# Designed miniproteins, single chains, continued (5), part 31

Each design is a single chain, and the fold is of that chain. pLDDT is the mean over its residues in the fold that is shown.

## One batch from the design tools (miniprotein)

Design m17053
Fold by ESMFold2-Fast:
Structure m17053 (fold): chain A 113 residues (1-113)
Amino acid sequence: ATTVTLEVEVYAGPKEAIEEVALSGDFSKAPELGLELVDKFTLTAPDTVDAARAIGREAGRRVAEVKKELNKPLGVKITLSGPPEATRAAAGAFLDELRKAGVDGVIVEGPPL
């Protein structure tokens, strides 16, 4: 692949529901637990480490703005595709921004390593 892709789904709702989904790794129960999809987006970049870090930061900052605007617990699912070095760089930058924003739960999906 010549690109890295980061697909992001942002859910808002009760902290206990977010913790349950994050612990189980299963977002299929999100609606039953009272979690609402509040943002969904895809970012793509060239498969360089620097470009991957840039879109990871951009995606994380967007989630941080959603957290600030809604002032609710957030759970985030990310799906990564692309070369391992680029996907790791994007994921690392994204997770760092989410950690700074105090996001309550995160699930990362990607190709088997």
Scores: mean pLDDT 80

Design m17054
Fold by ESMFold2-Fast:
Structure m17054 (fold): chain A 91 residues (1-91)
Amino acid sequence: MGKKVRDGLIDTLRRDAAILAERSDDPLAQEASRLFLKAADYVEKGDWESAKRLAGRGAGLAAKSLGLDDQADDAKKQAERLVEKAKELAE
């Protein structure tokens, strides 16, 4: 059961990173993509705290990349909550 939740989060982070990477002219999207890929690697290693921090930073930068600067903090908190919930369901 827990493995499916962890694998699902890894797949989601890598998919979102791939979408952001397509925005090659946007340095915020490129950095957000890099952070999501690193967060996925930390989820694979069981380092949920590092994954949460990087996913949150990536989500905030992705929001700014979309011109949603006023929503960047909310996007960060939502990503952090998603990682925390995935950890609880995986354990």
Scores: mean pLDDT 85

Design m17055
Fold by ESMFold2-Fast:
Structure m17055 (fold): chain A 96 residues (1-96)
Amino acid sequence: MEEIERLSRILAEASELIKEGRYEEAARLLEEALKSGELQSGIARLLLAEALEKAGRKEEAKKVLEEMKKRIVEISEDPEVAESAERTIDRMIKEI
């Protein structure tokens, strides 16, 4: 689908920017895509949190991860999946 192809391109570009140390540009790209509704994926939010952390915007990175945790708990029908996701996200927040 067209939206999936666009999502893949944005994720690839953001990943490359992070690898090059261009964290502010990666964060801005991902923030704009998420805000416009072009990206709805958890992978995009994880990359955004990483870019924000590396850019020194640690509080914003934590907020992105907390919002992801809340969403996963709300939409998950499997308590074990929700618990595993919470543990993973909490670990990421502690490392920021």
Scores: mean pLDDT 74

Design m17056
Fold by ESMFold2-Fast:
Structure m17056 (fold): chain A 88 residues (1-88)
Amino acid sequence: MPSQEELDRASLEVAFATNKVASERAGNEETKKLFDEALEALRKGNIAEAYELASKGYETMAKESTGKEKERYQKLSEKYKELAEKAK
């Protein structure tokens, strides 16, 4: 059975990969690159860097969104920024 830490990291990898694919389909090259770099940082064990890159990715998604989606991505950006600070 995987540990809680392994499950948490697997969930992050899935989230980042999903956002990369979604950004690619939407034509958001900047956001795609940020989540691709976040995945690479996560795989290298650079957790704080992965969270910082994911925060920036959600921030770019928020800039390109409106209404409830914009608010959702802003909250996700803030959450990942906080996680990055705690991981340092």
Scores: mean pLDDT 80

Design m17057
Fold by ESMFold2-Fast:
Order: structure tokens, then sequence, then C-alpha cells
Structure m17057 (fold): chain A 61 residues (1-61)
């Protein structure tokens, strides 16, 4: 099994929190690398008007 942990710096609105959760699930479903997952989360946050830095770590269980 694989878990992706995403860390975001900044204040998040409810819409931004949903965007992060959705992007994280999409990254897991597509088998993205940590770098790809972080970039996807960052792009989704920019789409909802939030400037934030994101990083992702993949953990195999």
Amino acid sequence: DRIVLVEVKGELTDEARQAVAKATKEAIDKGYSPEEAAELVRQRLEEVGVKAEAKATVIDI
C-alpha cells in the first residue's frame, strides 16, 4: 500500500483544503512521484487563488 503525505504552508480556506485533498487523491491514483504530487497540489491551490508552497512525501506500507 502507498500513502502520500502532503504538507502545505499558508492559511487555507475550506475550498483550498478540498482542493488539496482532491489533488492528493488524484496523485495517488495516478502513481505520481512526490515532486509531481507537490506540483499538482500547488497548481490546484493557485487555481483557487491561494499562493502556498507544497511538498509531498510518498510512504510505502
Scores: mean pLDDT 70

Design m17058
Fold by ESMFold2-Fast:
Structure m17058 (fold): chain A 98 residues (1-98)
Amino acid sequence: EKQKEAEEYLKKGREALDAGNYEEAVSYFRKAIELGEGEIKGDALVGLAAAYRMLGKFDEARKYADEATKILGREGGLRYVAEVLRLIGDQIDKELGW
């Protein structure tokens, strides 16, 4: 089922994001978007936007965050902001070596 494959790619994309492998995350989220619909596609667009933001590709990040909002409404924008803040916080913790 395409939706289950999309969910698997969404999970792999999130794992790549958490590992700091942003280009790999982009690849997985794009596959999740191609295969998924509704909430899964919206969440994959959030992940794609966050990955592009971490790569410094701000125009692409804005584009895909906007696409996520078209599917998920206001919640899409909130999920995008939360994901970016989580990734930045994790990177700061790693840099500080707590």
Scores: mean pLDDT 83

Design m17059
Fold by ESMFold2-Fast:
Structure m17059 (fold): chain A 95 residues (1-95)
Amino acid sequence: MAAEEERRKEMLKEAEELAKKLPEVLEELKEKNPEAAKKVERALELLKESGNEEALLIAEGALVKAYYNSKSKEEIKEIAEKLLKEAEELAKKAK
């Protein structure tokens, strides 16, 4: 549907801009919450292995956005765990 295609393009552009900040976010996360950082890196690696470049880009952007909007270390840890579970499910579906 046209509206879904337009929303998808906007989401990908936002994710691409946010993903540029990913290296900085990962460094900060490694210092402040190394356990969450390891889960995020594992999730991103699984997404790369899945071959779904859009899912990887969206996940990278969503992580950056969530990190800047998080109010606690517990929130970012929960986000990292959720991302890992979603990445594992995508990896299972990849042939």
Scores: mean pLDDT 76

Design m17060
Fold by ESMFold2-Fast:
Formats: structure tokens, C-alpha cells, sequence
Structure m17060 (fold): chain A 78 residues (1-78)
């Protein structure tokens, strides 16, 4: 466990995930994205699955507060 002010890349991504959870629309959009990518129904997508996706760093480039907002906008445009 790290208690330093400097976050690891994993901890930084998890922090973004916590901010994402505060925005209900962004959280739902991310949940749908993960379900689509994994081929799992949205009902099967738990917070634990979402955290595992975040931990893998697969979304590090797109997964930021702004990037998640863009995902929500893309969903709403459709």
C-alpha cells in the first residue's frame, strides 16, 4: 500500500475511476464501453470488473476525466 503523494500509473487511473463514479452519465457510458469490449451484458458488469479494466491501463490514453466526458458525448450524439 502506497501513502505517498506521488501516485503510480495504476493509482492515478483508479483515481480517475473514482472521479468517473461521481458523474453518473460518464460512469454508465464507461460501463457500456467495458461491456461492449468484453462481450459481457451490462447487467454482468460490476464495479470490480470496471476496476480491473482500469488497472490494466488499457484506457490510460483515453481514460481521463476529459476522455470519459468525450465518451459520454459520443454516446449522446448517437
Amino acid sequence: SSTTATLTPLEEVLKIYEELKKNEEAYKAFKKLVGSLLGIPEEEITEEILKERVKKGEYLVQFSADGIVDLVESKLKK
Scores: mean pLDDT 59

Design m17061
Fold by ESMFold2-Fast:
Structure m17061 (fold): chain A 57 residues (1-57)
Amino acid sequence: GSGVDAALVERAKELLGDAACSYSDEEIETYLSTVDELSQLPQDNRRKISEAVKASC
């Protein structure tokens, strides 16, 4: 979607690994908030990244 960087989505998938699809959107968003490079993003951007990760499943 608009405002979501594809590289950040790929990075999130890399960090979560194959188990990304087994997590809930909330669990993914919470995990991303603990990652230094992603924790500095607005919460709305982290939510969009988590949604994009799940949508790729």
Scores: mean pLDDT 77

Design m17062
Fold by ESMFold2-Fast:
Structure m17062 (fold): chain A 80 residues (1-80)
Amino acid sequence: MEELREKAREYLRKAMDAIAQGKFDEWAKYAELAAKYFREAGDETSAKIAENVAKILKENGSELDRGVAQVALATLLASL
């Protein structure tokens, strides 16, 4: 469980690095991977947040949507 949660945290950190570099495709990819590991760890709430971030990045793509996704991801990482 803790190992899976640590993997999820690693992918959240990679997603934040991708944000800083403007790599939005990698951001979405790492958010999806984080969601997968949170779900495997039994953390459904964190998994849903990470999935919603990835969905916003893939489907909406606006500057406002990216801002909301970034805040949600940063809040999730800070709460772990």
Scores: mean pLDDT 76

Design m17063
Fold by ESMFold2-Fast:
Structure m17063 (fold): chain A 93 residues (1-93)
Amino acid sequence: MEELKKLAEEKLKKVKELYEKAKKSEDLEEIRKYAEEIEKILKEFKEYLNYLLYELHIGIPPSLLPYIEEVIKEIEKYAEEVKELIRKREEEL
């Protein structure tokens, strides 16, 4: 239980750090690298949760589930925001 919460917190912290680096970078290739890392973190975290719920039939505590869902939503938001940043930078040539 505590380990899942800690993992979620670590993943979100890493995504926030990558997004801040992307915003400060003027190198489009570097921004794309950060976007790919954010997408990989999101995919791996969702796959891990899927594995716990459907393969191992482990229930997430009702008190923790809303928190995990909010973390996923926040990571998804950062993934979309970094894609928009790339699009904007490409338009600037």
Scores: mean pLDDT 79

Design m17064
Fold by ESMFold2-Fast:
Structure m17064 (fold): chain A 82 residues (1-82)
Amino acid sequence: SLAEQIARVRALWAETYGWVPESDEETLQLAVESIAWGLGALERGTLSPRGRELLERLLEILPELLPEARELLERALAEEAA
């Protein structure tokens, strides 16, 4: 469910940054912004290994929210592997 996805994003945020977003809306906005930033960094070749791990974990939690983001990530990773 969306509520379970939000709870997992909150847990990931606490693990990664040591703090928890105040609302569900803020949690989703931070996740979307982090995915957008991560995809942009991946396209520019500036994504760190830590940033890639965060991006992959966020897309595993929120695949239904941003289905196109997963496809873009898979495409970019395939290009790097070639």
Scores: mean pLDDT 74

Design m17065
Fold by ESMFold2-Fast:
Structure m17065 (fold): chain A 64 residues (1-64)
Amino acid sequence: MEELLKKIENELKKIREAGGQAFRDAALAYRDANKEATEKANQKSRDRGLEVMRRRLEAQAAAA
């Protein structure tokens, strides 16, 4: 009976850890997804800005 009680306690511990882990994983996934989306948006904005500057400089050189 002692061994059965220990097995039950271990199973309950695993369930608690799994529940806590799922919550942590969800919070981390949300944070990481939001960070990645922001970084990608910022990178695209920088790339667009550089392209516009390059074309402006080319236009100035052609107009000179």
Scores: mean pLDDT 73

Design m17066
Fold by ESMFold2-Fast:
Structure m17066 (fold): chain A 86 residues (1-86)
Amino acid sequence: SPLEVAVKLTRATVLVSEADFLAKIAENMKKNNAPQEKIDKVVQEGLRTAQDAKEVAQQLQPFVPDLSAQILARVDEITARIQAIG
């Protein structure tokens, strides 16, 4: 339904924003020489959040393919940034 699509789009957008925020936290922690164990925990949370965003975006592909592709590209960018830290 259109309502279900709107709810999933909102969820994907929130998850992307959370993953981006976690990437920035991990990048800042690395720059400030925070303990590796603490960086690893933020990296793991960020990767999990990015994966959740990817799964929601993939479910949206049949309904809003262009928006789904944009979200997936952004998730891939954030995932690459987080992986470069860990």
Scores: mean pLDDT 91

Design m17067
Fold by ESMFold2-Fast:
Structure m17067 (fold): chain A 119 residues (1-119)
Amino acid sequence: SLRERIEEVIEEIGELLLKLGFPEEEVEEVKRELLELVDRAHPSRLPLILESLEVIREYLRLLVEDPDADTPEARELRERAEEASGALALVRQHPEWSAAEVRERVAARLAERERLRAA
């Protein structure tokens, strides 16, 4: 099921965070918060949550294997992981928003951040 796939990705994220040196108690808290997000989410949001968590997992894998990676692919993955983290936060804060509305808000926040970096 989609939920079983999400739970597998959450477990893998926890394992990667432990490899990166995060304390076990902080990792268990992150896993708990992600599972609560899934439990409270409307079923229509589950594909967005899975996609977002898979991007975060891939970025964490990169950090475990090469924390100094600075290829165009590594930079793109970092930006996607930041966008994914923002999307999960918006899903938690705004259960009434559609997946499209969440994606639009994340895109607007990233555009504003880039504007401020260029200033």
Scores: mean pLDDT 79

Design m17068
Fold by ESMFold2-Fast:
Structure m17068 (fold): chain A 79 residues (1-79)
Amino acid sequence: SKDDIIAELEQRVAELEAELEKNKDGPKEVQTILRKALEVVRAGLEAAKKASTDEQAKGIFEMTKKTLERLEKIRKEVE
């Protein structure tokens, strides 16, 4: 449901904020990727909240996850 998607995106925002804090004194490249991931999740959360249907919210969530997976791969290549 849309509410379940919103709840999961809110959790992912909190997890990325915690991860960024853990990496605050780490490599700048890692911090940049984490900030980009946080912006992606925040944008997905705002879009999901504005979605008129569960289908639209699901599509937003799927695109958000795909972008996060790409950023995670890049993070592993620079760590």
Scores: mean pLDDT 86

Design m17069
Fold by ESMFold2-Fast:
Structure m17069 (fold): chain A 55 residues (1-55)
Amino acid sequence: SAAARQAAIDAIARRVKEEIDRFLKENPNASLTEIGVRAKELADRLVAEADAALA
């Protein structure tokens, strides 16, 4: 449903932000490129999990 998809999008966005904040706390000198790669890998994983759950 559209509602389930929107809930998944919101959850993914929040989860990515929380994990990146944690990564930055542990890696305060990380470059923007490193942060971007990390965020993309995490988002790709969470999207795949959400697609499997919503199928």
Scores: mean pLDDT 83

Design m17070
Fold by ESMFold2-Fast:
Structure m17070 (fold): chain A 68 residues (1-68)
Amino acid sequence: MERVVTGVDGSKLVYREVAGEEAEVIPGTGALLRPADEHATRWELLAPGSTEARPAEQGLAEAIVAPL
């Protein structure tokens, strides 16, 4: 399933989800995209090796490019 998330700057980010409650690894980055709540109305981004999740709508690029 394909989800469109609007960034803070109004840009469109497109992610694929396998199920509403399942985490998905963003291809090419190794970052983990997961539901932020039990209803999957929000998504969180977890950079590889990080223990801190960030909102997918903000800081996606920063989270991915941060060194492990």
Scores: mean pLDDT 47

Design m17071
Fold by ESMFold2-Fast:
Structure m17071 (fold): chain A 91 residues (1-91)
Amino acid sequence: MERLVELAVEAARALAAGDEEKALALEEEVVRLLRELAEVEPDEVVRLAALRAQIAAAREILPSLGPEEAAEARAAIERYEARARELEAAL
């Protein structure tokens, strides 16, 4: 799971820096790893992994965002955290 979170954070940093090409390549790598995880893990574990990666990525770029983007990112983090807790409770 460490690798998935690291790639998601790197993708977020690239996006925040305006490097859309690098962000897309890293995002594709995250999707690939999630597909590979789905081959060996239950669906709920894969969904939780994806949410954890998205939370980490959103938190990483939050300090570098403008007020409107920061508000949207905070709302997304809150929603993802609520969903992650719900999935953990179901496991």
Scores: mean pLDDT 80

Design m17072
Fold by ESMFold2-Fast:
Structure m17072 (fold): chain A 61 residues (1-61)
Amino acid sequence: SELDKLKEELKKVTAEINALVDQYKAAADAGDTESAAKLQERIQELYKKKQEIQKQIAELE
């Protein structure tokens, strides 16, 4: 179903955010400010995607 697909996408996006947060922490600890900034931007975009998926799930429930 569409709902099941959205729930699976939500899991994947959440896992990707967690992986990027770990990468962000490593870059920040290393003083790699350029990589840290780019990772932070990507994390923010994924949070926007996560919110949109959650909104679509709420509309179907």
Scores: mean pLDDT 88

Design m17073
Fold by ESMFold2-Fast:
Structure m17073 (fold): chain A 55 residues (1-55)
Amino acid sequence: MTLEQLVAAVLQLARKYQASLEQALALMRSLTDAHGLSPEEREAALARLREGLAA
């Protein structure tokens, strides 16, 4: 699963369930850990998620 696909999936879930930023970030951390992504990839995913939720 690519970072772009993972960010898109979490954004869709957050919008569908009206999740808070904190809840969306927690889900992203759990998913990036489960997929064995590096700390740098996790930071990039969290940054993209914050940007997407701010839009």
Scores: mean pLDDT 78

Design m17074
Fold by ESMFold2-Fast:
Structure m17074 (fold): chain A 68 residues (1-68)
Amino acid sequence: MLSEEEIIEKGIELAKELYEKKGVPFSKAEMAGAYYILELGEKNGLPIEKIKEIVKRFTEILKEWYEK
């Protein structure tokens, strides 16, 4: 099973790839990454409250990267 950190990292990687390589607008790339985290969290048996925490951390990390 994937750890919480691995799930966040997978979401970040997807969002960055969509934004940088595929020319997807940042807001849509962020949304796609968040959805991917939800799918991975559900598939790995995480409770919804834990998935919400992971998505929140993902959003914070991704915005810090974007503003860099």
Scores: mean pLDDT 84

Design m17075
Fold by ESMFold2-Fast:
Structure m17075 (fold): chain A 90 residues (1-90)
Amino acid sequence: GLSDATMAKLLSYFDPDGDGRLSPEDLELLKQLFPELADRLDGVITPALIEDILLAYYRKFGPEQTRRWLRGMGLSEAEIDEVLAWIEAN
């Protein structure tokens, strides 16, 4: 799996107030992009859900767009490389 430090950054991006829920804006966008995850997106944000969102995004958009997306979340290049290596192994 991803390191605790990288996962903490991802969780902070998707759940900046720590309430365990996606923002309404992120929820709407992710449901449009990944209808297969829609029921899970209505639930509590977990590391497993974040991992499935990352895999779905990479499969749909590829490595360059995924790298750009992760950079937009505030991940360092080392953290982005970790996430991409994890995705490519799974």
Scores: mean pLDDT 84

Design m17076
Fold by ESMFold2-Fast:
Structure m17076 (fold): chain A 86 residues (1-86)
Amino acid sequence: SSAVEEGLKKKKELEEKAKKLGLTPILELVEQIYQAIQDGAPESKIKELIEELIKKLKEVLEKTDPETQKVLKEAIEALEEELERI
């Protein structure tokens, strides 16, 4: 019932962590997904945004340090869970 709410809370936590690590451009994509959900965007649009963000995060994951990798993995997991719930 609150799967969307739970997913949004996880995204917010990941946004805060990413911001502290200097991943502001990625936070912008996360915010777009959040806003799409709030605006009642179609499931297909939300899925597309989440898939794009996951791809971006995986690319950054390959280029970054182990500490940042932990945060990015957590973000990817939360986004994949949200995609599964949709």
Scores: mean pLDDT 73

Design m17077
Fold by ESMFold2-Fast:
Parts: structure tokens; C-alpha cells; sequence
Structure m17077 (fold): chain A 116 residues (1-116)
């Protein structure tokens, strides 16, 4: 992808501001739609591309450096982008959602490898 983590976060910050109070439920749906579009080579919106890239980068950081180091890097970028406190709260909730998804995927992969 041509977007880096900082560009993805900038797009997501603008999206959170426009979707105040809906971000938790809508984020999961946007991510699922982004994955569906990626799987079918369908064109994605900038928000869908940013959400998919954010999931991939956060997953990679957690796998390589651990959850605590990934959380630190994520918060350092949010501070650099000078996001509002309300937006920072929603971004941290999105991070927790992505952490839970990484844990579920790693558990499923470990169970599949143990069963093979």
C-alpha cells in the first residue's frame, strides 16, 4: 500500500470527527467491507484503505515488538498529529479492538497448527 501509518491515522482522525458517537460499531463494519473489497479487487474508499492498513501495521507491530511497544508507538504518533482528547480516546478504543482481533487470530492459527 502507498499509505504509511501516519497517513492512515490522519485519514482516521478526520473520519472520527465526522462520525462522532458512531465510531466503535462503524469501525468494525468498515474494516469488514475493506477486507471484502481487497479480496475481490474492488476499489476502496480512502477510509477503507486507511482502516485496512492500520490493522496490518498494528498487527505487525504487536507480532514483532509486543503489545506494550506497539501501544507506545501508536500513542506517540497520535501526540505528533495533535489529535483532540475525544479523538485520542476513540483511537485508543480502536487500538484495543485491533489488539483483541490479533489475539483471536493468533489463537485460531495456533489451534489450527496444533490440530494438523
Amino acid sequence: MSLDLKDALKILIEWIKKNKGKEKEVFEKVLEEARRRAATNAPMSPVEAAVLLLEEIIRTLISNEGEEAARKKFNELIEELKAEEEVKKELNEIFEFLVERVDEREKAEAEAFAAA
Scores: mean pLDDT 72

Design m17078
Fold by ESMFold2-Fast:
Structure m17078 (fold): chain A 61 residues (1-61)
Amino acid sequence: SDEEIIESFRKLLRDLAAKSASVEEFRTRVRQLVAYLRREGVPEEVVERIEEIGREIAAEL
């Protein structure tokens, strides 16, 4: 389901944040991931939710 996919990406993004040296590095990695997902044809609704999760996590850093 989309919700299970989104929850998997939330875990991935939190792990990515923990491995990033700065909030700027994390934001760059999220932008690269989003660009990749769009190129692979992931639905825009899913991509937008992943971007929102990335922003929420970045705000906590």
Scores: mean pLDDT 84

Design m17079
Fold by ESMFold2-Fast:
Structure m17079 (fold): chain A 82 residues (1-82)
Amino acid sequence: MKEIIEKLQEIIEKTTDPIVKKTAQIALDAVKQGKVSEEQAKQIVKDLELADKAAKEGDIASMIGHALRALGIVIDGELKLK
């Protein structure tokens, strides 16, 4: 989990896209609060890395798709805790 937190912080620090940055911040807060499993957190990191790559390539549709997938995993994690 600590490695996942570090990777999310790196995405926030290095991304140039405000949507990717905000989504990564929401994901980081959810991970720190224990709202997502380690498996869910790993998938969030992968989706946010793909979103950042798509943003750098100017592929806005793919960037939004991956960012929404990451956010959806956060929401699923919150629902499973209730």
Scores: mean pLDDT 82

Design m17080
Fold by ESMFold2-Fast:
Formats: C-alpha cells, structure tokens, sequence
Structure m17080 (fold): chain A 85 residues (1-85)
C-alpha cells in the first residue's frame, strides 16, 4: 500500500541518516561521495549536505519504484528524531 511504501522509505532513511551521523562524527572533515537515484555522484562535505542528498534520493526512489510521494514533513520528522538521539 501507499502507507507501507512510505513507511519502508522512511525506515531506510532513518538507518542511512544514523550511519551518516556516525560517519561524520568519526571523520568530520572528510568529504563523502553519494550515488544518487539518477546515477549521478554527489560529493558532500557536511552531515547537513548528506542528509539533504538522502532526502532527495528517498523521494526520487519512492516515486520511481512505487509511485508514491513521501511528504517533506515525514522526511523532516525522521531526520529530527535521529539527530535528537
């Protein structure tokens, strides 16, 4: 269902944001290369840039694979929950 697909996308985002937080805490000044849904590569220098790229990727993948639009409010909620942990 739409709700199940959105929840799966949000769970994947939660896991990836948690991994990015750990990665940038360990190496805050080291750039990271992210592979985007369109096949492009994005180089990010901060956790904030990486989170924005993941939000874009999550929206694109959800639309392309499942035909669902993940609300920005839900993406922002998941990010805020991870960062508050």
Amino acid sequence: SREENIEAALEALRERVSALVARFEANPNQPLKLYMADGSVRTVNTIEEAIEALKEHTKAVSEELFGVEVPDEELDRVVAEVLAS
Scores: mean pLDDT 84

Design m17081
Fold by ESMFold2-Fast:
Structure m17081 (fold): chain A 91 residues (1-91)
Amino acid sequence: SEVDRLLEEAEQEKDREKALQLIIEALRRALGQRDLEALQEAVRRALEVARKHGASQEVLDALEAASRQRDLDTMQNAIRVAIELLEEQLK
């Protein structure tokens, strides 16, 4: 999937800011799928990649919180919070 491709590119990326931007793009695409299981997988992979690239603890905590959600709407809202925190880290 495009989400998997973006997350794989982020994992291989050497530039931290570019890697975090790819994670944002992957999460935005995952939100568009409106599928709980696909979102859970995307968030798990995004968390692993963000941790590897030294994302802030606030970002990691937000992604972990999103990964624990079992409701689609709640998970989408948690992912949007994680995206906002990732964007703040890139400023």
Scores: mean pLDDT 87

Design m17082
Fold by ESMFold2-Fast:
Structure m17082 (fold): chain A 78 residues (1-78)
Amino acid sequence: VSEEEKETAERIARMVGKAVRDAALKLGLPQEEADRIGERTAEEVRKAILDAIEQGKSDQEILGIVAEIVRRTVEELR
């Protein structure tokens, strides 16, 4: 995994984490809970992207993995 790939993973992770945090806030979760869930999701997404890159997965496959993490996390908000 290159530094550019790590930077890309971090940027995607931050965007996804923020989106999940914002969704949690809109669902009425306390700010501290929303921040925690967002940070956890960002970390999971970053690790999943880096692992998928190491496995030689395509961009479409990586996006599918990210989408699955988001779906699972949203289910946890219920």
Scores: mean pLDDT 82

Design m17083
Fold by ESMFold2-Fast:
Structure m17083 (fold): chain A 99 residues (1-99)
Amino acid sequence: MLSPMEVLQIAKNGSVEEILKAIDELIEEMLENPENFYTNLNTIQLIIDIVVKNRSKEETKEILEHVIEKLEELKEKRPDIKEDLDAFIEEVKKILEKT
C-alpha cells in the first residue's frame, strides 16, 4: 500500500502510467478489503486534487476518465456501495467538465 507521501509524489511528479497504476491498486484494495473503502476513496480524491493543480488538461482528462471507468467497474462488483460510488463518480465528472 502506498504511503500518503508516495501518493503525493506520484500524483505531482510521476508519469501518467504511474498515476493510473496507483489508482488501479487503490481500487483493487477496495475490492479485497472493504474496510479500506473510505481511506482509499480519500486517497483517490487527493490524487485528483493534485493532478488538477499540477498536470496539463490532457493528462488530467485521461486520469479522471480512468478513475470514472474503474469506479464504474467496482460498482458492478460491489452493488452494496453503489450509492457512495455514484456520488463520488458524479463529483469526478463535474471536475472533468471543468477541465
Scores: mean pLDDT 83

Design m17084
Fold by ESMFold2-Fast:
Structure m17084 (fold): chain A 80 residues (1-80)
Amino acid sequence: MVEIRIRGARGTIDVDKIREIVEKYGGKIISSRSGMSMDVVDVVVPKEKADEAIEALKELLKEQVPEDEPYSVVKVGDVK
């Protein structure tokens, strides 16, 4: 499994849509939390699907997050 961290400006991330994409690639959400300025969602996906999942998540966030608001989708590392 590979851990992927998704960050977006507070209120711009639809966790249910992230779950739908992640589950499609055989993964799951491991944590979801709201900070003062950012929402953070940590997910795990199978290693062979990680790059496809990252691409799909970036496309989702590009659609959901306003152009002037920050977001990121980053591979954190391998998990057991």
Scores: mean pLDDT 79

Design m17085
Fold by ESMFold2-Fast:
Order: C-alpha cells, then structure tokens, then sequence
Structure m17085 (fold): chain A 87 residues (1-87)
C-alpha cells in the first residue's frame, strides 16, 4: 500500500490537472484508509488547493465498487458542466 506521503503527492498532481481545467470539485478515493488518515490527507490537499472543494472517500474494500460508481456519476456531471461551458 502506498504511504500517506505518496498518496498526497499523487493527489496533488491530479488536483493540479483538474484545477487547470477549471474544475471546482475533486473527489479523492482512498480505499482501505482510516477516517483519521483520510481527514489528514484532505486537510493537506485543501492547503494546496483552497479554492477547490475536495471530497475524500475512504470505503472499506468491500464497499469500494458502490462508492466508485457514485464518484463516477459525480465526476461525469462536473465534466459535463465544464464541457458545456467551453463549447
């Protein structure tokens, strides 16, 4: 499993790409992490991207598919808004 520091670094790179696209919301998927660890990661990311609404999900592996589907819908809706704005 990746360390908390590695996950934060990867998430920062991902958020930078989303920020460049003008997205205001970013879901981060942390399967198997504790609530405390997820909150620490969220806080660190919010310091780097204070103008973005960062939502962290830390489902147990057993529930990962359901949460992944919900996040996919949220990402799709946000992407559709950006695409329509740019068209």
Amino acid sequence: MASKEEIIEIAKEELKKLHELGLKRAPIFLTGYSKEEAEEIKKELEKEFPDMEITVYNPPAEDALAVEQELAEEIREEAEKVVEKEK
Scores: mean pLDDT 69

Design m17086
Fold by ESMFold2-Fast:
Structure m17086 (fold): chain A 56 residues (1-56)
Amino acid sequence: GFRSAEEAEAAGLRQWETASEEHREILREIAEKLIAIGDGIDAGIAAGDLVGGLSG
């Protein structure tokens, strides 16, 4: 028999099937935000060096 944790994971997959359309739209927005955050982190590291007074 499966444990409650494994059964919950299977239930999550079933929910994904029924809510695919709605979930896709939400996930798309989240993914875009995550990409922007990732890009911001990389830019933040570079900006830390630029604050040192680069002329170029």
Scores: mean pLDDT 63

Design m17087
Fold by ESMFold2-Fast:
Structure m17087 (fold): chain A 58 residues (1-58)
Amino acid sequence: SLEEEFRKKVKELSEKYSAALDAYAANPTDPALRAQYNAVKEEFDKEVEKLVEELKKS
């Protein structure tokens, strides 16, 4: 179902986001880790918005 797909996708995105956040938190002065964290955060926000819109269509 769309709900099951949504839960799986959110879990995947959350794990990716958590890993990027942990890496950045461990070395906050590293510009590469900061850029990666920001990129993953933007991806997470956009993908969650897309998934929410898809659920609303059903």
Scores: mean pLDDT 79

